# Ledger of designs, part 60: designed miniproteins, single chains, continued (2)

Each design is a single chain, and the fold is of that chain. pLDDT is the mean over its residues in the fold that is shown.

## One batch from the design tools (miniprotein)

Design m6055
Fold by ESMFold2-Fast:
Structure m6055 (fold): chain A 79 residues (1-79)
Amino acid sequence: SSEEIAEKVFEEAKKLGVYDEKSNTIPVSVAVRLLSEELGVDPNLILRIMSERGYTPNPSVKISKETLIEIIDEVKKSL
């Protein structure tokens, strides 16, 4: 479930041209927006959970699929 959601978010990021093939990451800002849309949750909840794990919301910060799966699990526990 969380793996499927993360895969879907990464596929959308690839379509938007923001996927970094060298690091296998996407920008945190894009992950927050796409995950908020996919889960139907407030982006501020996602931002709070990401910040608690050390992902500050700035344009230089990128996130891996593995870490995004962990974030999705924490978001689901918060609902």
Scores: mean pLDDT 81

Design m6056
Fold by ESMFold2-Fast:
Structure m6056 (fold): chain A 98 residues (1-98)
Amino acid sequence: MEEVKNTPEEDIEADAQKLLESGEKLREEAEKEGRELLVKAVEEFKKAVEYAKEAALAIRKGEYEKAEEYLKKAEEYAKKAKELLEKYYEEVGEKPAP
């Protein structure tokens, strides 16, 4: 089920990398479909994941104050990504014209 050597740091990094790869594929699909807001949402999401990885590294070094700062930045970028996704669904979602 789980590897004996699975560490929290390795698990976080692997999960973040998988999210970045999935995000990159989503960005390419959105770009091909001309969905500018979705492309921008993925870019902001990538920044959130990058800061989350920085926070994990800071935790590993015992720099908890820096980790808190990086997590706060990750949350800010994640909120921006969510707002862009909401605008995307609003503009491309259900239209009054069938």
Scores: mean pLDDT 72

Design m6057
Fold by ESMFold2-Fast:
Structure m6057 (fold): chain A 84 residues (1-84)
Amino acid sequence: SELEEAIRYLEEHGVEEGMSEEDVKELAELLRKLKEAKEKGDKEAVKENMKKILALQHRLAAPGAEVDEEMAEKLAEKYVEELA
């Protein structure tokens, strides 16, 4: 699953690619919740967790954020593909 691969990539490389340990942990937790919601067929939970992920990605890409914009975009693309 692409979500599982995205979570593994984030946990293995997120800090190396400029994310803080706290940001990696928060995003990984949200991606896990999204995966669980998808597996349960809970459409409302999928939508809620996707909104939180998008909000976090926007914060991480904001001016002054100590995160790699390419990393944030790559992760956003992976979980959007999982919803298509």
Scores: mean pLDDT 68

Design m6058
Fold by ESMFold2-Fast:
Structure m6058 (fold): chain A 104 residues (1-104)
Amino acid sequence: SMNEEIIRELQEQRDRLLSLASQTQDPQLKDQLIDLAGLLEGAIQALQNGDDEKAIRLLEEARRSAEEGRRLAETLQDEETKQAVLRALEETLEVLERALRALS
């Protein structure tokens, strides 16, 4: 189903963000990535429970969190980590946009 595909994409991004958080040395970025992954987990749970209104709210919060995460990542001095995090956040934003369009 469309919801099953959305849930899978959100799960993949959650796991990716948590993996990047484990690899980052910047404490503020680590916390930001963990918080974003938590919002995605909340949205996954809401979708699994059929609570589309709660899912939309959490996905909109996740979009704002991801945009803030991109701004924070731009301040990183380690170019390899910076590019990896920016790419993951951009892909997360694309998934969030698709999810929000599908639920509207």
Scores: mean pLDDT 89

Design m6059
Fold by ESMFold2-Fast:
Structure m6059 (fold): chain A 98 residues (1-98)
Amino acid sequence: MRYAVAAGSKDLEKVKEAYEFLKKLGLETRIIETKYPVVVGRTEDLEKAKEAFEYLKKMGLATALVVDGRVVEAYSGGSQEQIDALNEAIREALRAAR
């Protein structure tokens, strides 16, 4: 069973900080360069996926958690740019979760 967390932002430095956190947490992590940089982390451990989601949300990143190929939680912060970043994060998380 695979879980994916993704977060997007125009702020590449925040995305890089998120990448380092997910990597330390033990997620299979990559950065995808689109119009909005997106970090994606994959894991088979649901508790790590939830911890990752809460941390990325606390950072103010547009963040999605995918379980069984479906978005179960999402956070955008409400601006149009954050909503656009969330849409990119959702797309990459769904792709990563297979």
Scores: mean pLDDT 83

Design m6060
Fold by ESMFold2-Fast:
Parts: structure tokens; C-alpha cells; sequence
Structure m6060 (fold): chain A 67 residues (1-67)
């Protein structure tokens, strides 16, 4: 029901925002890590490729929010 892979977007987005807010990493570092994670998953199963697309969406949305 809905997009199970989309739950990864919500979780990754929340984690990235939390890590940046807590000063663990910068926003740019969070975006970099999401892109690298997405590239790793893009070599996996069709489901992993869908997850990779959602991680790239998180990175893009974070980049747009920084404006």
C-alpha cells in the first residue's frame, strides 16, 4: 500500500535534518552522504533502485531548502 520505498525518504530526510540540527554534520555533508548512498543502492535490486531514487529526492529537497 502506497510506496514502501517512500518510507525511506521520510526516514532519511528526518535523520539528515536531525544530524544537521545537532551539529553532527553540515547540510552539504548530509547531501553528499545521501547521494553516495543512493549510488550504492542503484546497483542493487529493483526495490533498492527505487530506494536510491528517494534518497536522491531527499538530497535535492535539502539542497532546495537551503536556498
Amino acid sequence: MDDPAKAVYDGAYKKAKEDVKNGKITLEEAIQRLEEGAERLSKGSPFAKKVAEYLKKVAEDLKNESK
Scores: mean pLDDT 78

Design m6061
Fold by ESMFold2-Fast:
Structure m6061 (fold): chain A 61 residues (1-61)
Amino acid sequence: SLPLPSRAELDAAVDAHLTPEQAANLRKAYDRLVEEFGEEEARRVLLWILQQHYPALAAAL
């Protein structure tokens, strides 16, 4: 299986490819996922969300 992107890699890609408003909304969603599932599972769910809603950004990771 492919390794999960690190939080730093996800943050860098988000800042490079999304508007400030989109980036802020995605970070709020990520923080909620971390609270519910923890960081590792939150990264898996975030990557899935990116693949569904921001496929060009997901492809850049």
Scores: mean pLDDT 76

Design m6062
Fold by ESMFold2-Fast:
Parts: sequence; C-alpha cells; structure tokens
Structure m6062 (fold): chain A 57 residues (1-57)
Amino acid sequence: LEEAIERAKAAVERVFGPETAEQIKRFLEGVKEKHGEEYARQLADRVIAAAEATAAG
C-alpha cells in the first residue's frame, strides 16, 4: 500500500506539481486510516490511472 501511495504521489507530481502531489498523499493516508488498506489501495490505483491518462492526453 505504501508503494501504491508513493506511486500515486509521483504520478500526480509529474502532471500537477509537488504541492498537489503532497495533498494527494495526505488524502490517501487519511483514507487508509478511516476506510482501511484495501480501499486506500483501490483509490491509489485509480489516482495513478487518472494522472497517467491526463499525462497521455
């Protein structure tokens, strides 16, 4: 899960910059605490996919 969150942060940073990436990391860490690892992992995967789709055009 930590690897997925870090990958999501890195993907967002490439597209939207470091400030937005930091916010996404904090959001996903909060989701992990409130909704569990499985749900946070699914959201991290979706964030990565969305950021990569945005970068691809």
Scores: mean pLDDT 79

Design m6063
Fold by ESMFold2-Fast:
Structure m6063 (fold): chain A 59 residues (1-59)
Amino acid sequence: PDLEEARELARRGGRALVESGMSEETAVAMVAHELSKGFGMPLEEARRIAREGLREAGL
């Protein structure tokens, strides 16, 4: 997995969480945690990618 895969996961995961009724803020936090553990990236970077993914999803 690379940065492109991480962004796709953030977009898809973020959308699914918000569609399930979760707030944007909580969705970003959950996606960031998943990216951090799955891709081994720092939480700060994972949060930025999560926010970008939600933006790309139109959220």
Scores: mean pLDDT 78

Design m6064
Fold by ESMFold2-Fast:
Structure m6064 (fold): chain A 95 residues (1-95)
Amino acid sequence: SDIEDVYDQFNRLWRQFLDHIDAGDYDGALRVAREMAELLKPYFPELAEEILRLVDQFERAPPSQRDELLEQLSDKIGEGLRKLFDLLQRDRRKS
């Protein structure tokens, strides 16, 4: 199903996001976060908008605000992963 492909893609992007953060590559992480938001948009448009807004805020933020914004961004991405998993579980229960 389309939702299985979306979940698999989102999960791969989430791993890439974490790898970029671990490497200190914030530009790479934000690029991947935008891709994850676009992938969420057809299913959870409000959450996708929140992620894109946090990405834009992070790019404009002074260093003193970056840890807090990164935490918020990671939380919203994690919410997206959980919501996609819930959709996948519902799809699988319906055959």
Scores: mean pLDDT 85

Design m6065
Fold by ESMFold2-Fast:
Structure m6065 (fold): chain A 85 residues (1-85)
Amino acid sequence: SPQVDQLLRSLQQAIDALLNGDWESARRYIEEAERLLQQAPLSPKQRQLANEIIGILREQIDSGKLDPDAITRSLDLLLQLRNMS
């Protein structure tokens, strides 16, 4: 699905932006992922994984601090979501 592919791309771009210290771009990509999540034809499990990733990334933005363990978990969850798509 093109919408699912766009969601996966936005999540990856958000993580990449955080790792590059580009907090403004990370916020925009998270907001795009949240919008795409409402429109994408996802299974309940895919939706759960996407919501967990977004929650982790939002927590990084809200705290203003990167937690390496949280970022590693978000990448693992994104890989799981990608393998289901």
Scores: mean pLDDT 88

Design m6066
Fold by ESMFold2-Fast:
Structure m6066 (fold): chain A 91 residues (1-91)
Amino acid sequence: SMERERILEEHRELLENNEMGLKEQLRLLVLHLEDPELGERLFEESGLSFDTFLESLKALYEDNPELIVKELEELGLSPEVKQKLLELLGL
């Protein structure tokens, strides 16, 4: 959809400009969980490794678990998506 392409473009711009904060990073993981093909394409087009990105977030969680938990709660995710994201982070 046009809305989906718009979201991809906005995330691409944030990644290219190094403006992606923790909340945007978590939203990108949610996008990858909801639509793996679209998420994979975004990472490929942006020159980023999904595995490297995920490991960086896991390391941040180990250093600052309360920060990650707070941002996850503020995202207002469905219980199913939240559970998948926690499992992806190894929690």
Scores: mean pLDDT 70

Design m6067
Fold by ESMFold2-Fast:
Structure m6067 (fold): chain A 79 residues (1-79)
Amino acid sequence: MTYEGEAVVTGDGDILTATVTTPDGDSFTVSAYSKGPGKLTVRLTSTEDGVHTIEVSLTSLDPSYTDGPTQRWVGPLAP
């Protein structure tokens, strides 16, 4: 199954990543990307039905920026 979610992260950074937790408690990392100002999109594919957790983190590699807050989404994947 395929899911597309939106998360909002504030702050500037060089790395946008999302951690996905499956219903069975397994986790994997995917890249997050911007669809426009204030929007980040995470796409994931899972073989498991049920509730998935998506956490998006912004990490700055530039010392003049601050790491952004983690945004979280929880919900079932739809077919």
Scores: mean pLDDT 54

Design m6068
Fold by ESMFold2-Fast:
Structure m6068 (fold): chain A 62 residues (1-62)
Amino acid sequence: SLSDLEQEYEREKDPNVKRVLRALIDHARADPDADLVKLTTFLGKRFNIPQEQLDRLIEIVR
């Protein structure tokens, strides 16, 4: 949910992961029906997020 994404953003310390979370929050606010799993995968690869952290983000948005 949007609330879960906002809570993760506040707790996250890695600036690249925060950047991905910020983009997901902004996209979810603009389009509640957006495919956040697909967006998370795309952004995670673009910002070189480690697979373990990427899998955690996907779990939050699915």
Scores: mean pLDDT 81

Design m6069
Fold by ESMFold2-Fast:
Structure m6069 (fold): chain A 82 residues (1-82)
Amino acid sequence: MPPPVLRAQKIIEALEEVLKRKEEVTGEELKKVLIDHGVSEEDADRVVERLKAREGSDIISKETIEEYIKELKEGIETLLSL
C-alpha cells in the first residue's frame, strides 16, 4: 500500500482537478476523477462518502471540496513533521 502521505497527495491532486473543471460534482463523477488520478477504489469510495456526508447531498459543492483539501494538506504537514 502507498504511504498515507502519498495517498492523501493523490486525493488532493484529484480534488484540485475537479475544482478547475466544475463548481459542483456528483459522488459518481468524483469517484471517477479520484480513480483516474491513481487513488485506490477503496480510498475513492471513502472520500466520496465523507464529502457526501458533509454536504448532506449526492452533489458535492466547491466549498466542501476546498475545505476537505485544506484538512488533507494540514494532515500531510502533521505527518511530515514526524
Scores: mean pLDDT 77

Design m6070
Fold by ESMFold2-Fast:
Structure m6070 (fold): chain A 84 residues (1-84)
Amino acid sequence: ALRPGMTADEVIDLIAEHLGLSEKEVAGMRGSGGMVASLLLERFPAIASDPELMQDLISISKRVGDQKPLSAEDVEALRRILSL
């Protein structure tokens, strides 16, 4: 389950399991936070119509790219995205 303080790799692994992602997609996300944002937008296009959710996605992608743990706010945003 998504939790605050999870590492970038743990978050990527959870997204991969939840969405049934290929090894290539997982490798792309590990290599770039921008790929995390791109992939989530492709799977959940409704994000593009919600400015707050778009900003949250940008924050998540930057933290993952910087290999930083997700904040509690990022976890709640990602939980909302994965429930779309």
Scores: mean pLDDT 80

Design m6071
Fold by ESMFold2-Fast:
Structure m6071 (fold): chain A 68 residues (1-68)
Amino acid sequence: NAIEEFIDEIVLELIKNNGKLTKEQVEALIKKYEEEAPAIAAQLKELLKTKDVLSEEEVAEAIEEALG
């Protein structure tokens, strides 16, 4: 399930980066999963319009919003 894999990779990168994701890291994940998980990708792209670093809380809220 590409959605579950996307979330798992996000969680792993957050753990590696002490609860933060850089714009470059988020863009790489979007590029990998956007076709199969467009809703999550769209929410993360929206955050990147105004932010260069995303917190664990911001990423969690974006995933929740994307999934309903």
Scores: mean pLDDT 85

Design m6072
Fold by ESMFold2-Fast:
Structure m6072 (fold): chain A 89 residues (1-89)
Amino acid sequence: SREEVEKELERLKKEIKGAKDYLESSSSPLSEEAKKALLEVLEKAEKELEELEKALKEGELSPEELLEKVKKLGLETTGELKKAYEAAT
């Protein structure tokens, strides 16, 4: 349903924001190189999330297809964060 898609979008949006807030904190033990790499992954995810929010508003895709895309974005973002972390540390 549209409501289920909206809930998943809001959940992922909050997770991305929380991760960015943590990385930008002065107490983070990560190097500047690692922080930059992780922030780039998160910023890319935010942009893709905005495109999915637009697709939902425009009714271009079914709620089921949108839900699948949101869940896939979350999984892919987690994988990219892990790769960026491992490459920078």
Scores: mean pLDDT 82

Design m6073
Fold by ESMFold2-Fast:
Structure m6073 (fold): chain A 68 residues (1-68)
Amino acid sequence: SLEDLEKSLEQLLELIKSIKNPNEAIVWAEHAIAELEAEIARSTDPERVALYRRAIEELKKIIEEKRA
């Protein structure tokens, strides 16, 4: 369901944010962005695509914070 997807994406974001080594966190975030972009390319559901796009935006913010 969309609710289950939203929860899974929130858990993914929190997991990556919890990685103590900033370089490791960046690598995992970049991998996650690539996987979510692939899901967007395969998806026919605009609501699921919107959730993936939001998760990508949040992952990019995490990368910026870890590079600081």
Scores: mean pLDDT 88

Design m6074
Fold by ESMFold2-Fast:
Structure m6074 (fold): chain A 80 residues (1-80)
Amino acid sequence: MTPAERVGRDYARAVARAAEEDPERGLKMADAVADSASVWTKEEIEAMAREFRREAARASPLAQVALDHAARLLEANAKA
């Protein structure tokens, strides 16, 4: 597992847990993760986005919204 995959997985799990407690907190954490991604390469950001999509596939509906939001922002950053 690459460093970007590990970081992406750990952040995705953190966002999922935050969203389960408070959906608004989950969305704010998703925004913060996407903002921090500017220090990673395009390929590393794409790897992080895949980990968020993977976590979303097995998450509750509450967590899926925040995880999908983060993945979409990461995917957009990778295209920039």
Scores: mean pLDDT 84

Design m6075
Fold by ESMFold2-Fast:
Structure m6075 (fold): chain A 87 residues (1-87)
Amino acid sequence: PLPESITLKLLDENNNVIVEREFTFDEYLEFLGKLSGAPVEVFKKLAEAEENGELTEEMKKLEKELQEKIRETLINNREFVEKLLKE
């Protein structure tokens, strides 16, 4: 089952919580969309396919590409991530 809510914490270099925010699942997918630059609908389709065990090889490849974009944003644009979590 997909989670109803997800709590994200942004930590500083000393592991202190600087931002904590609870998202609904839909808000979390929108957050991933903003981090990757991909439409939120892509993440919804991937989440539904994963829940149903229907992930194709093409969808797995897309998921990996989106995960890499998200990782790049998290590493290289922490100010943008912090702003999104504070909103």
Scores: mean pLDDT 76

Design m6076
Fold by ESMFold2-Fast:
Structure m6076 (fold): chain A 83 residues (1-83)
Amino acid sequence: MSRLEELIERIVELMREAGFSDELVEELRETLLSLPSFSPEEVEAVTEHLIGLFRALAEAFPEKRELFEEIIRLVEEMKRLVT
């Protein structure tokens, strides 16, 4: 399994732990698996949007903060890998 696939599966696992629906999680998985096909500008836009979203969620749900911060860390690693 590729490093990108490993990072995506870990993000998906953490999202399920955070209480996201399987439908939303699978939609995000498909989007993340498509990142190598995106332009650098599209990768930047998608990853920045996700990081911003999870930061907002960490502030709104402090009991799940560590979970969302770990997701952000993995998204940042994924961005470095595909850029």
Scores: mean pLDDT 83

Design m6077
Fold by ESMFold2-Fast:
Structure m6077 (fold): chain A 65 residues (1-65)
Amino acid sequence: DAVEKILAGEYVENIEEEPEEVRKLAEELQRAQTAVVIYTAEGREDLAAEYQARVEEIKAQLRAL
């Protein structure tokens, strides 16, 4: 299941063959996760927490597909 692999942070070999909605959410998840890492490294805890909340929202949307 591509959704389960995305949620686990695993590589999906044929992501381009997934429905457009899954691909868009996967891209948004990766961007949000990257933002959490960057803001945590910069000591921007408030922004890191905001993007972590966005990560959880995207994961919930992926689970609902």
Scores: mean pLDDT 78

Design m6078
Fold by ESMFold2-Fast:
Structure m6078 (fold): chain A 55 residues (1-55)
Amino acid sequence: MSLEEISAIVGEAYREAGGDPEKFKELMEKKASTLDEESKKLLLTATKAVVARLK
């Protein structure tokens, strides 16, 4: 999975969460569960980075 694909997934989840960091984490965990092991690691790393930037 490319960084561009991860960015798109993160962007969609962020929009759906409406600024709620807990809802964002739940959405990202659901998306990660449908991916292969390598892609899960990349997505979870991106999730942590975005959560660190949320209020």
Scores: mean pLDDT 74

Design m6079
Fold by ESMFold2-Fast:
Structure m6079 (fold): chain A 70 residues (1-70)
Amino acid sequence: DVEKVKEEVFKSLEEGIKTAKSLPSEEARRQWLERALESAKRVIEEKIKDKEEAEKIKNEVTQMVERELA
């Protein structure tokens, strides 16, 4: 179920963003966000069999992280 995977990934990423915002340095926040993004992409690749759908969701999670880094 693509929708359930998307919800799970977005929830995990939102928690990762929340944790990153609590970190004391900009470098630590960036490293945490990069790691959270990599984890999200792995879950998408593992659970979503449709490559085109997986690519779209990976782009969405990448944009979420990039907005936080800006």
Scores: mean pLDDT 82

Design m6080
Fold by ESMFold2-Fast:
Structure m6080 (fold): chain A 69 residues (1-69)
Amino acid sequence: MERKERFASLTPEQRAEEFMKLIAEALKGNVEALKEFVEITGVDIDTLLKSAEAVGWENLKKALEELKK
């Protein structure tokens, strides 16, 4: 099962809500939520890591480092 397929089955409002939940969990250092976020958006992990370091989100930075292993 592809995680992005689950999002495709939701309404636009439900997709926005689920996406915001993934962002919130990733900011708390939830590696699984961060993995889903990256898979859905296709964003580069190194770009996210640089952004997290610039803003000072240590929990997100640690989760990104774990995801890269």
Scores: mean pLDDT 72

Design m6081
Fold by ESMFold2-Fast:
Structure m6081 (fold): chain A 74 residues (1-74)
Amino acid sequence: MLSLEEGLAVLDEVLREEARRLRDASVEELRRALEQTFEGWAEMIRGQMSPEDAEELERRMRERIEEIVREHEE
């Protein structure tokens, strides 16, 4: 079973890699790609975590996506 910390570390790395790949993309393209990547992973992590940890992970990752998008807009 994945801990919250393990899930956060994995998804943060995946989202950071996607953001680096799309550094020169539009904010709309970046947001779409990050959300699509997260949604793909969300199904997998839900099965490997407690419901409470999975919900917290999803909330924190959505916050992280908004942070990355906000920084990209600058």
Scores: mean pLDDT 77

Design m6082
Fold by ESMFold2-Fast:
Structure m6082 (fold): chain A 70 residues (1-70)
Amino acid sequence: SEIEELRKKVEEALEKFREALKARDLEAAIQAGQELQKYVDELKSLLSPEEAEKLDEETRERVEEIIKEV
């Protein structure tokens, strides 16, 4: 499904973001962050308002955790 495909893209973007931060590659981190935002926004358009809000909160938490771990 489109939702499943977008969720995989979100996971891929989060992994790219983590790897870029570990490598101290600021340009790659910015690009991965932009991809993440794009896929999250697309996924939110397919979800209910409640599910979209939860996705935003979960995504912010995961990004914060990645930043704290690098």
Scores: mean pLDDT 86

Design m6083
Fold by ESMFold2-Fast:
Order: structure tokens, then C-alpha cells, then sequence
Structure m6083 (fold): chain A 65 residues (1-65)
């Protein structure tokens, strides 16, 4: 059964950031976007890194589609 609250562990947050980077590479995002996503993945707080990666991806996606 699913957890009581929709929360991400540090490991799940890191995994989602990696997924965002892999997806961006698969759709051939610009090097600038990939560099920003890699910087987000290097943040000491994985949850903060995920929030930043999501913001970067959402901003680029809104401009591209």
C-alpha cells in the first residue's frame, strides 16, 4: 500500500532529478538547460535540487511547447 503522505525521500528526490536529466538528454535539450540541471543535481539538499530541476524543466518546456 502507498504511504500515508505524498513525500519524497532524499534517494527518491535524487532519482527523480536523474530522470529529469536523462529525459532532457533523450529529447536533446540545449547544453545550457543540461548544465543547469546538472548544477541542480549537485546541490547538497536533494529535495532542493529536485525543486530547482523541476523549475528549470518547466520553464524550458513552456517556451519550447
Amino acid sequence: PPPLKPELTDEQAREQVEGIIEFARAIRAPEEVLAELERASKLPDPREGLERAAEIASRWYAEHR
Scores: mean pLDDT 73

Design m6084
Fold by ESMFold2-Fast:
Structure m6084 (fold): chain A 97 residues (1-97)
Amino acid sequence: MRSRRELTVRALSDLLFLDHLGDGPTLLEVAKAVGLSEEELAEALALPNAWRERFGLPPIDPSTARLSEAAAELLRRIARGEIAEEDVERALMEVIR
C-alpha cells in the first residue's frame, strides 16, 4: 500500500502528464499546501518533463505552471487522507473529464 505522500506525488504526476493545467494555484503553492518537499515535487515532475523533453516541449516550471482549482482540491483531499488509495484513480478521472 502507498503512503498518503506517495499517493499525492503520483496523483500530481498523473495530472501533469495528462496536461491538466489551469488557472488555479501554482505547483509551488499546491506543493506547500499539501506538504510536499522540493524533492517530492521534483519526483512528481520527472515523468511529465521526460515526456515533454522527448517531444521538444519546454519543462514545466513549478513557479509559473498552474493547476485547475479542482485538481488542486483533489491533491489537498488525498494529502489529508480523505480519499482511499482504491478511490484515487476514480477521483482523478472525475477531475480530468
Scores: mean pLDDT 80

Design m6085
Fold by ESMFold2-Fast:
Structure m6085 (fold): chain A 92 residues (1-92)
Amino acid sequence: ANLADSRGAVQLAAGTTEATVTSSATATKDATYVLSTKSVEVAAPVAGELKVTKSTKTQNAKAGETVTLTTTVTGKAETDGVVVATVSTTEL
C-alpha cells in the first residue's frame, strides 16, 4: 500500500549555498519502502540560483519505525526563504 505523502521544510537564510530537507513517514507494517522526492517548493521571496536534487531511497522498516528521505538543495540563496519537499512513500 502507498503511505500518505510526507512533507519536510527548512528555512534558508540569504547566502545559504546548500540546504537539506528531511521528510519522514511512519511504517505501517514490516515491509520494504521506497521514498522518492515528489516535488520541491520554494516559498517567496524566491531564492536565487538554487538547484534541487531529487532523491530516491529504499529502506526496510518494521511497523512503527520511521522511514526518511533527505532532499538536497544547492546553489546560492539571494534572500531568506523556505524550502518545502514533498516525498511519496511506496510499500513493496
Scores: mean pLDDT 77

Design m6086
Fold by ESMFold2-Fast:
Formats: C-alpha cells, structure tokens, sequence
Structure m6086 (fold): chain A 66 residues (1-66)
C-alpha cells in the first residue's frame, strides 16, 4: 500500500517516534479512514487516537504537500 509506505517514511523522519511494524498497517488504515471522512487532525481527540498517532498524521499530511 502506498499509504503504508508513506507512514513508514514519516515514522523514520520523525525524531523519537517509534511504532511497531504490526501497528503501522493499522495506523495507515486509520489515516485512510480519517481522510475519506474529511476529519481534520484537530478533532483526533474525539476519535480516541493516541498523541503519537495524531503527530504522525500531521507529518503524513505535510509530506504530501511537498
């Protein structure tokens, strides 16, 4: 999945962020669902996402703007 590769790259470029490989696919699916629903990162708290996942979602969006 192209999104999974993008998530892996974002993790590698984010200092101090370490997410197990098994969780990366689940995280990519969460990001895909959020994008499909048009939910902005500011509303992640209502979706019960951990701070690390919220930070990664911001990073992934920034990378796609480059």
Amino acid sequence: SALLELVKQAVRRTPGLRIPEEELEALAEKIAALREQGVPPRDLASLNLPEEEARLIDGVELLQLL
Scores: mean pLDDT 58

Design m6087
Fold by ESMFold2-Fast:
Structure m6087 (fold): chain A 78 residues (1-78)
Amino acid sequence: SAQKITITVTVNSDGSVSVSASPRTATGLAAAHELQREIDALIAQGMDPVTAAEIAGARAEKGLRASGYDVTVNVVVT
C-alpha cells in the first residue's frame, strides 16, 4: 500500500537549502535527494533559492502524485 510522505524543503536566510522526508523510508529519502539535486541545479543556474524551492517542490509534488504517491511538499523559509 502507498505510504503517506511529507517532504519539507527548508530555505535558510544564508541561502542554503535542505530537503527532508517523513517517514525516512527508502522511497521518501530517494524523493528528497532527487528534489535536493533539482533545487541545487536551479540555484547553480542563477535562480533565487526560494523561487527554486517553490518551482522544484511543486513539480516534484505533482509528479509524485501523478505516479500514485500520497505526497505533500512543504517549503519553509527561515
Scores: mean pLDDT 84

Design m6088
Fold by ESMFold2-Fast:
Structure m6088 (fold): chain A 116 residues (1-116)
Amino acid sequence: AARRALAAELQRIASEVGAAAERRGRGEAVGAALGMLSAAALREGVVIDLATAERYAEFLAEAVRRAMEAGSAEAFEALEEGIRRAVRHLKEGDPEAAEEALREGRERALEIIRRR
């Protein structure tokens, strides 16, 4: 009884620590994506509202995390290109084209990583 209770508790702790580490890694990736979006917005003279910036950063987070983990400059270049195109479309008042540019950049980055 006591040994099974301890084993179950250790498994819950391990799951909680794993989930916390995954949340931390995601937080770093979201922060990096926000930084990339902010840099592109500043370069293009565009103001992106916080809600849109957060939504875009969350969408890119997995690709950014994988690019960081892989150390792939080529994957980061694909993400930066997608972000630059998205910010340009936002400047022109086309949020649908902006979201498509982000999707294309994300897909290219993940494809580059999969080939390594």
Scores: mean pLDDT 80

Design m6089
Fold by ESMFold2-Fast:
Structure m6089 (fold): chain A 83 residues (1-83)
Amino acid sequence: SSAIEEAIKKIRELLERYVKEGKISEEVAEQVLEAVELGLKLDMSLETIGAQLSALLESQGVPEEVREEIVKEILEIIEEARK
């Protein structure tokens, strides 16, 4: 789907911004993007994707405020793409 490809591009750009701001590492951004791409490929629910991303970011030591912000923005992009 063109909408899904556009969502992946937007999420990549979002994660690159967080790396540039020093809020996450490039390695964490890559892991998050891979998890999103897999979740979209498997047509996972927003709740499942959100839970997996939250757990991944927590395991990498990302602060709660930053984790919640990243997950919220990613889920909003995915929700819009699935309309």
Scores: mean pLDDT 85

Design m6090
Fold by ESMFold2-Fast:
Formats: sequence, structure tokens, C-alpha cells
Structure m6090 (fold): chain A 80 residues (1-80)
Amino acid sequence: KEETKKLVKEVSDKAIEQLKAEGREHLIPALKIATEFTLKLIDELSEEEQERIRKVIEQNKDDPIKALTEAVKEALKAKE
């Protein structure tokens, strides 16, 4: 759980810096909300579901905004 949460927080920080660099700072509040929501979901996820989140982050490591978006999608799928 802690490793997955740490990875999500690190990706969120990188996504925030990417948004600032792109002049899209108005999206930062929404990204922070999505991050907190994902962190809360991780507490309820199995090890397999958490591994899926880590895999999509790794697959998208060169695009932090996409990595975070895909992580949120995987967390939501795990709750369906």
C-alpha cells in the first residue's frame, strides 16, 4: 500500500510541474482532488489491483499527466 501511494504522490508532483510548465495551472486543483481520491481508493484495493496501478504509471512514466490519469482509471475499474 505505502509503495503504491508513494508512487502516485510522486507522479502527481511531476504532473503538477508539467501543468505549470505548460501554462495549465488552472487544472492543478482538479489534479490534486483526483490524487487524494486515488490515494483513498488504494487503501481498499488488493495487491493485484495496486500492481495494475503501478504498471500503468510505469508504462506512462514519460507523461506524468497521462500516468496519473491512467492510474485514476485503474483505481476506478477496481471498484466496479
Scores: mean pLDDT 79

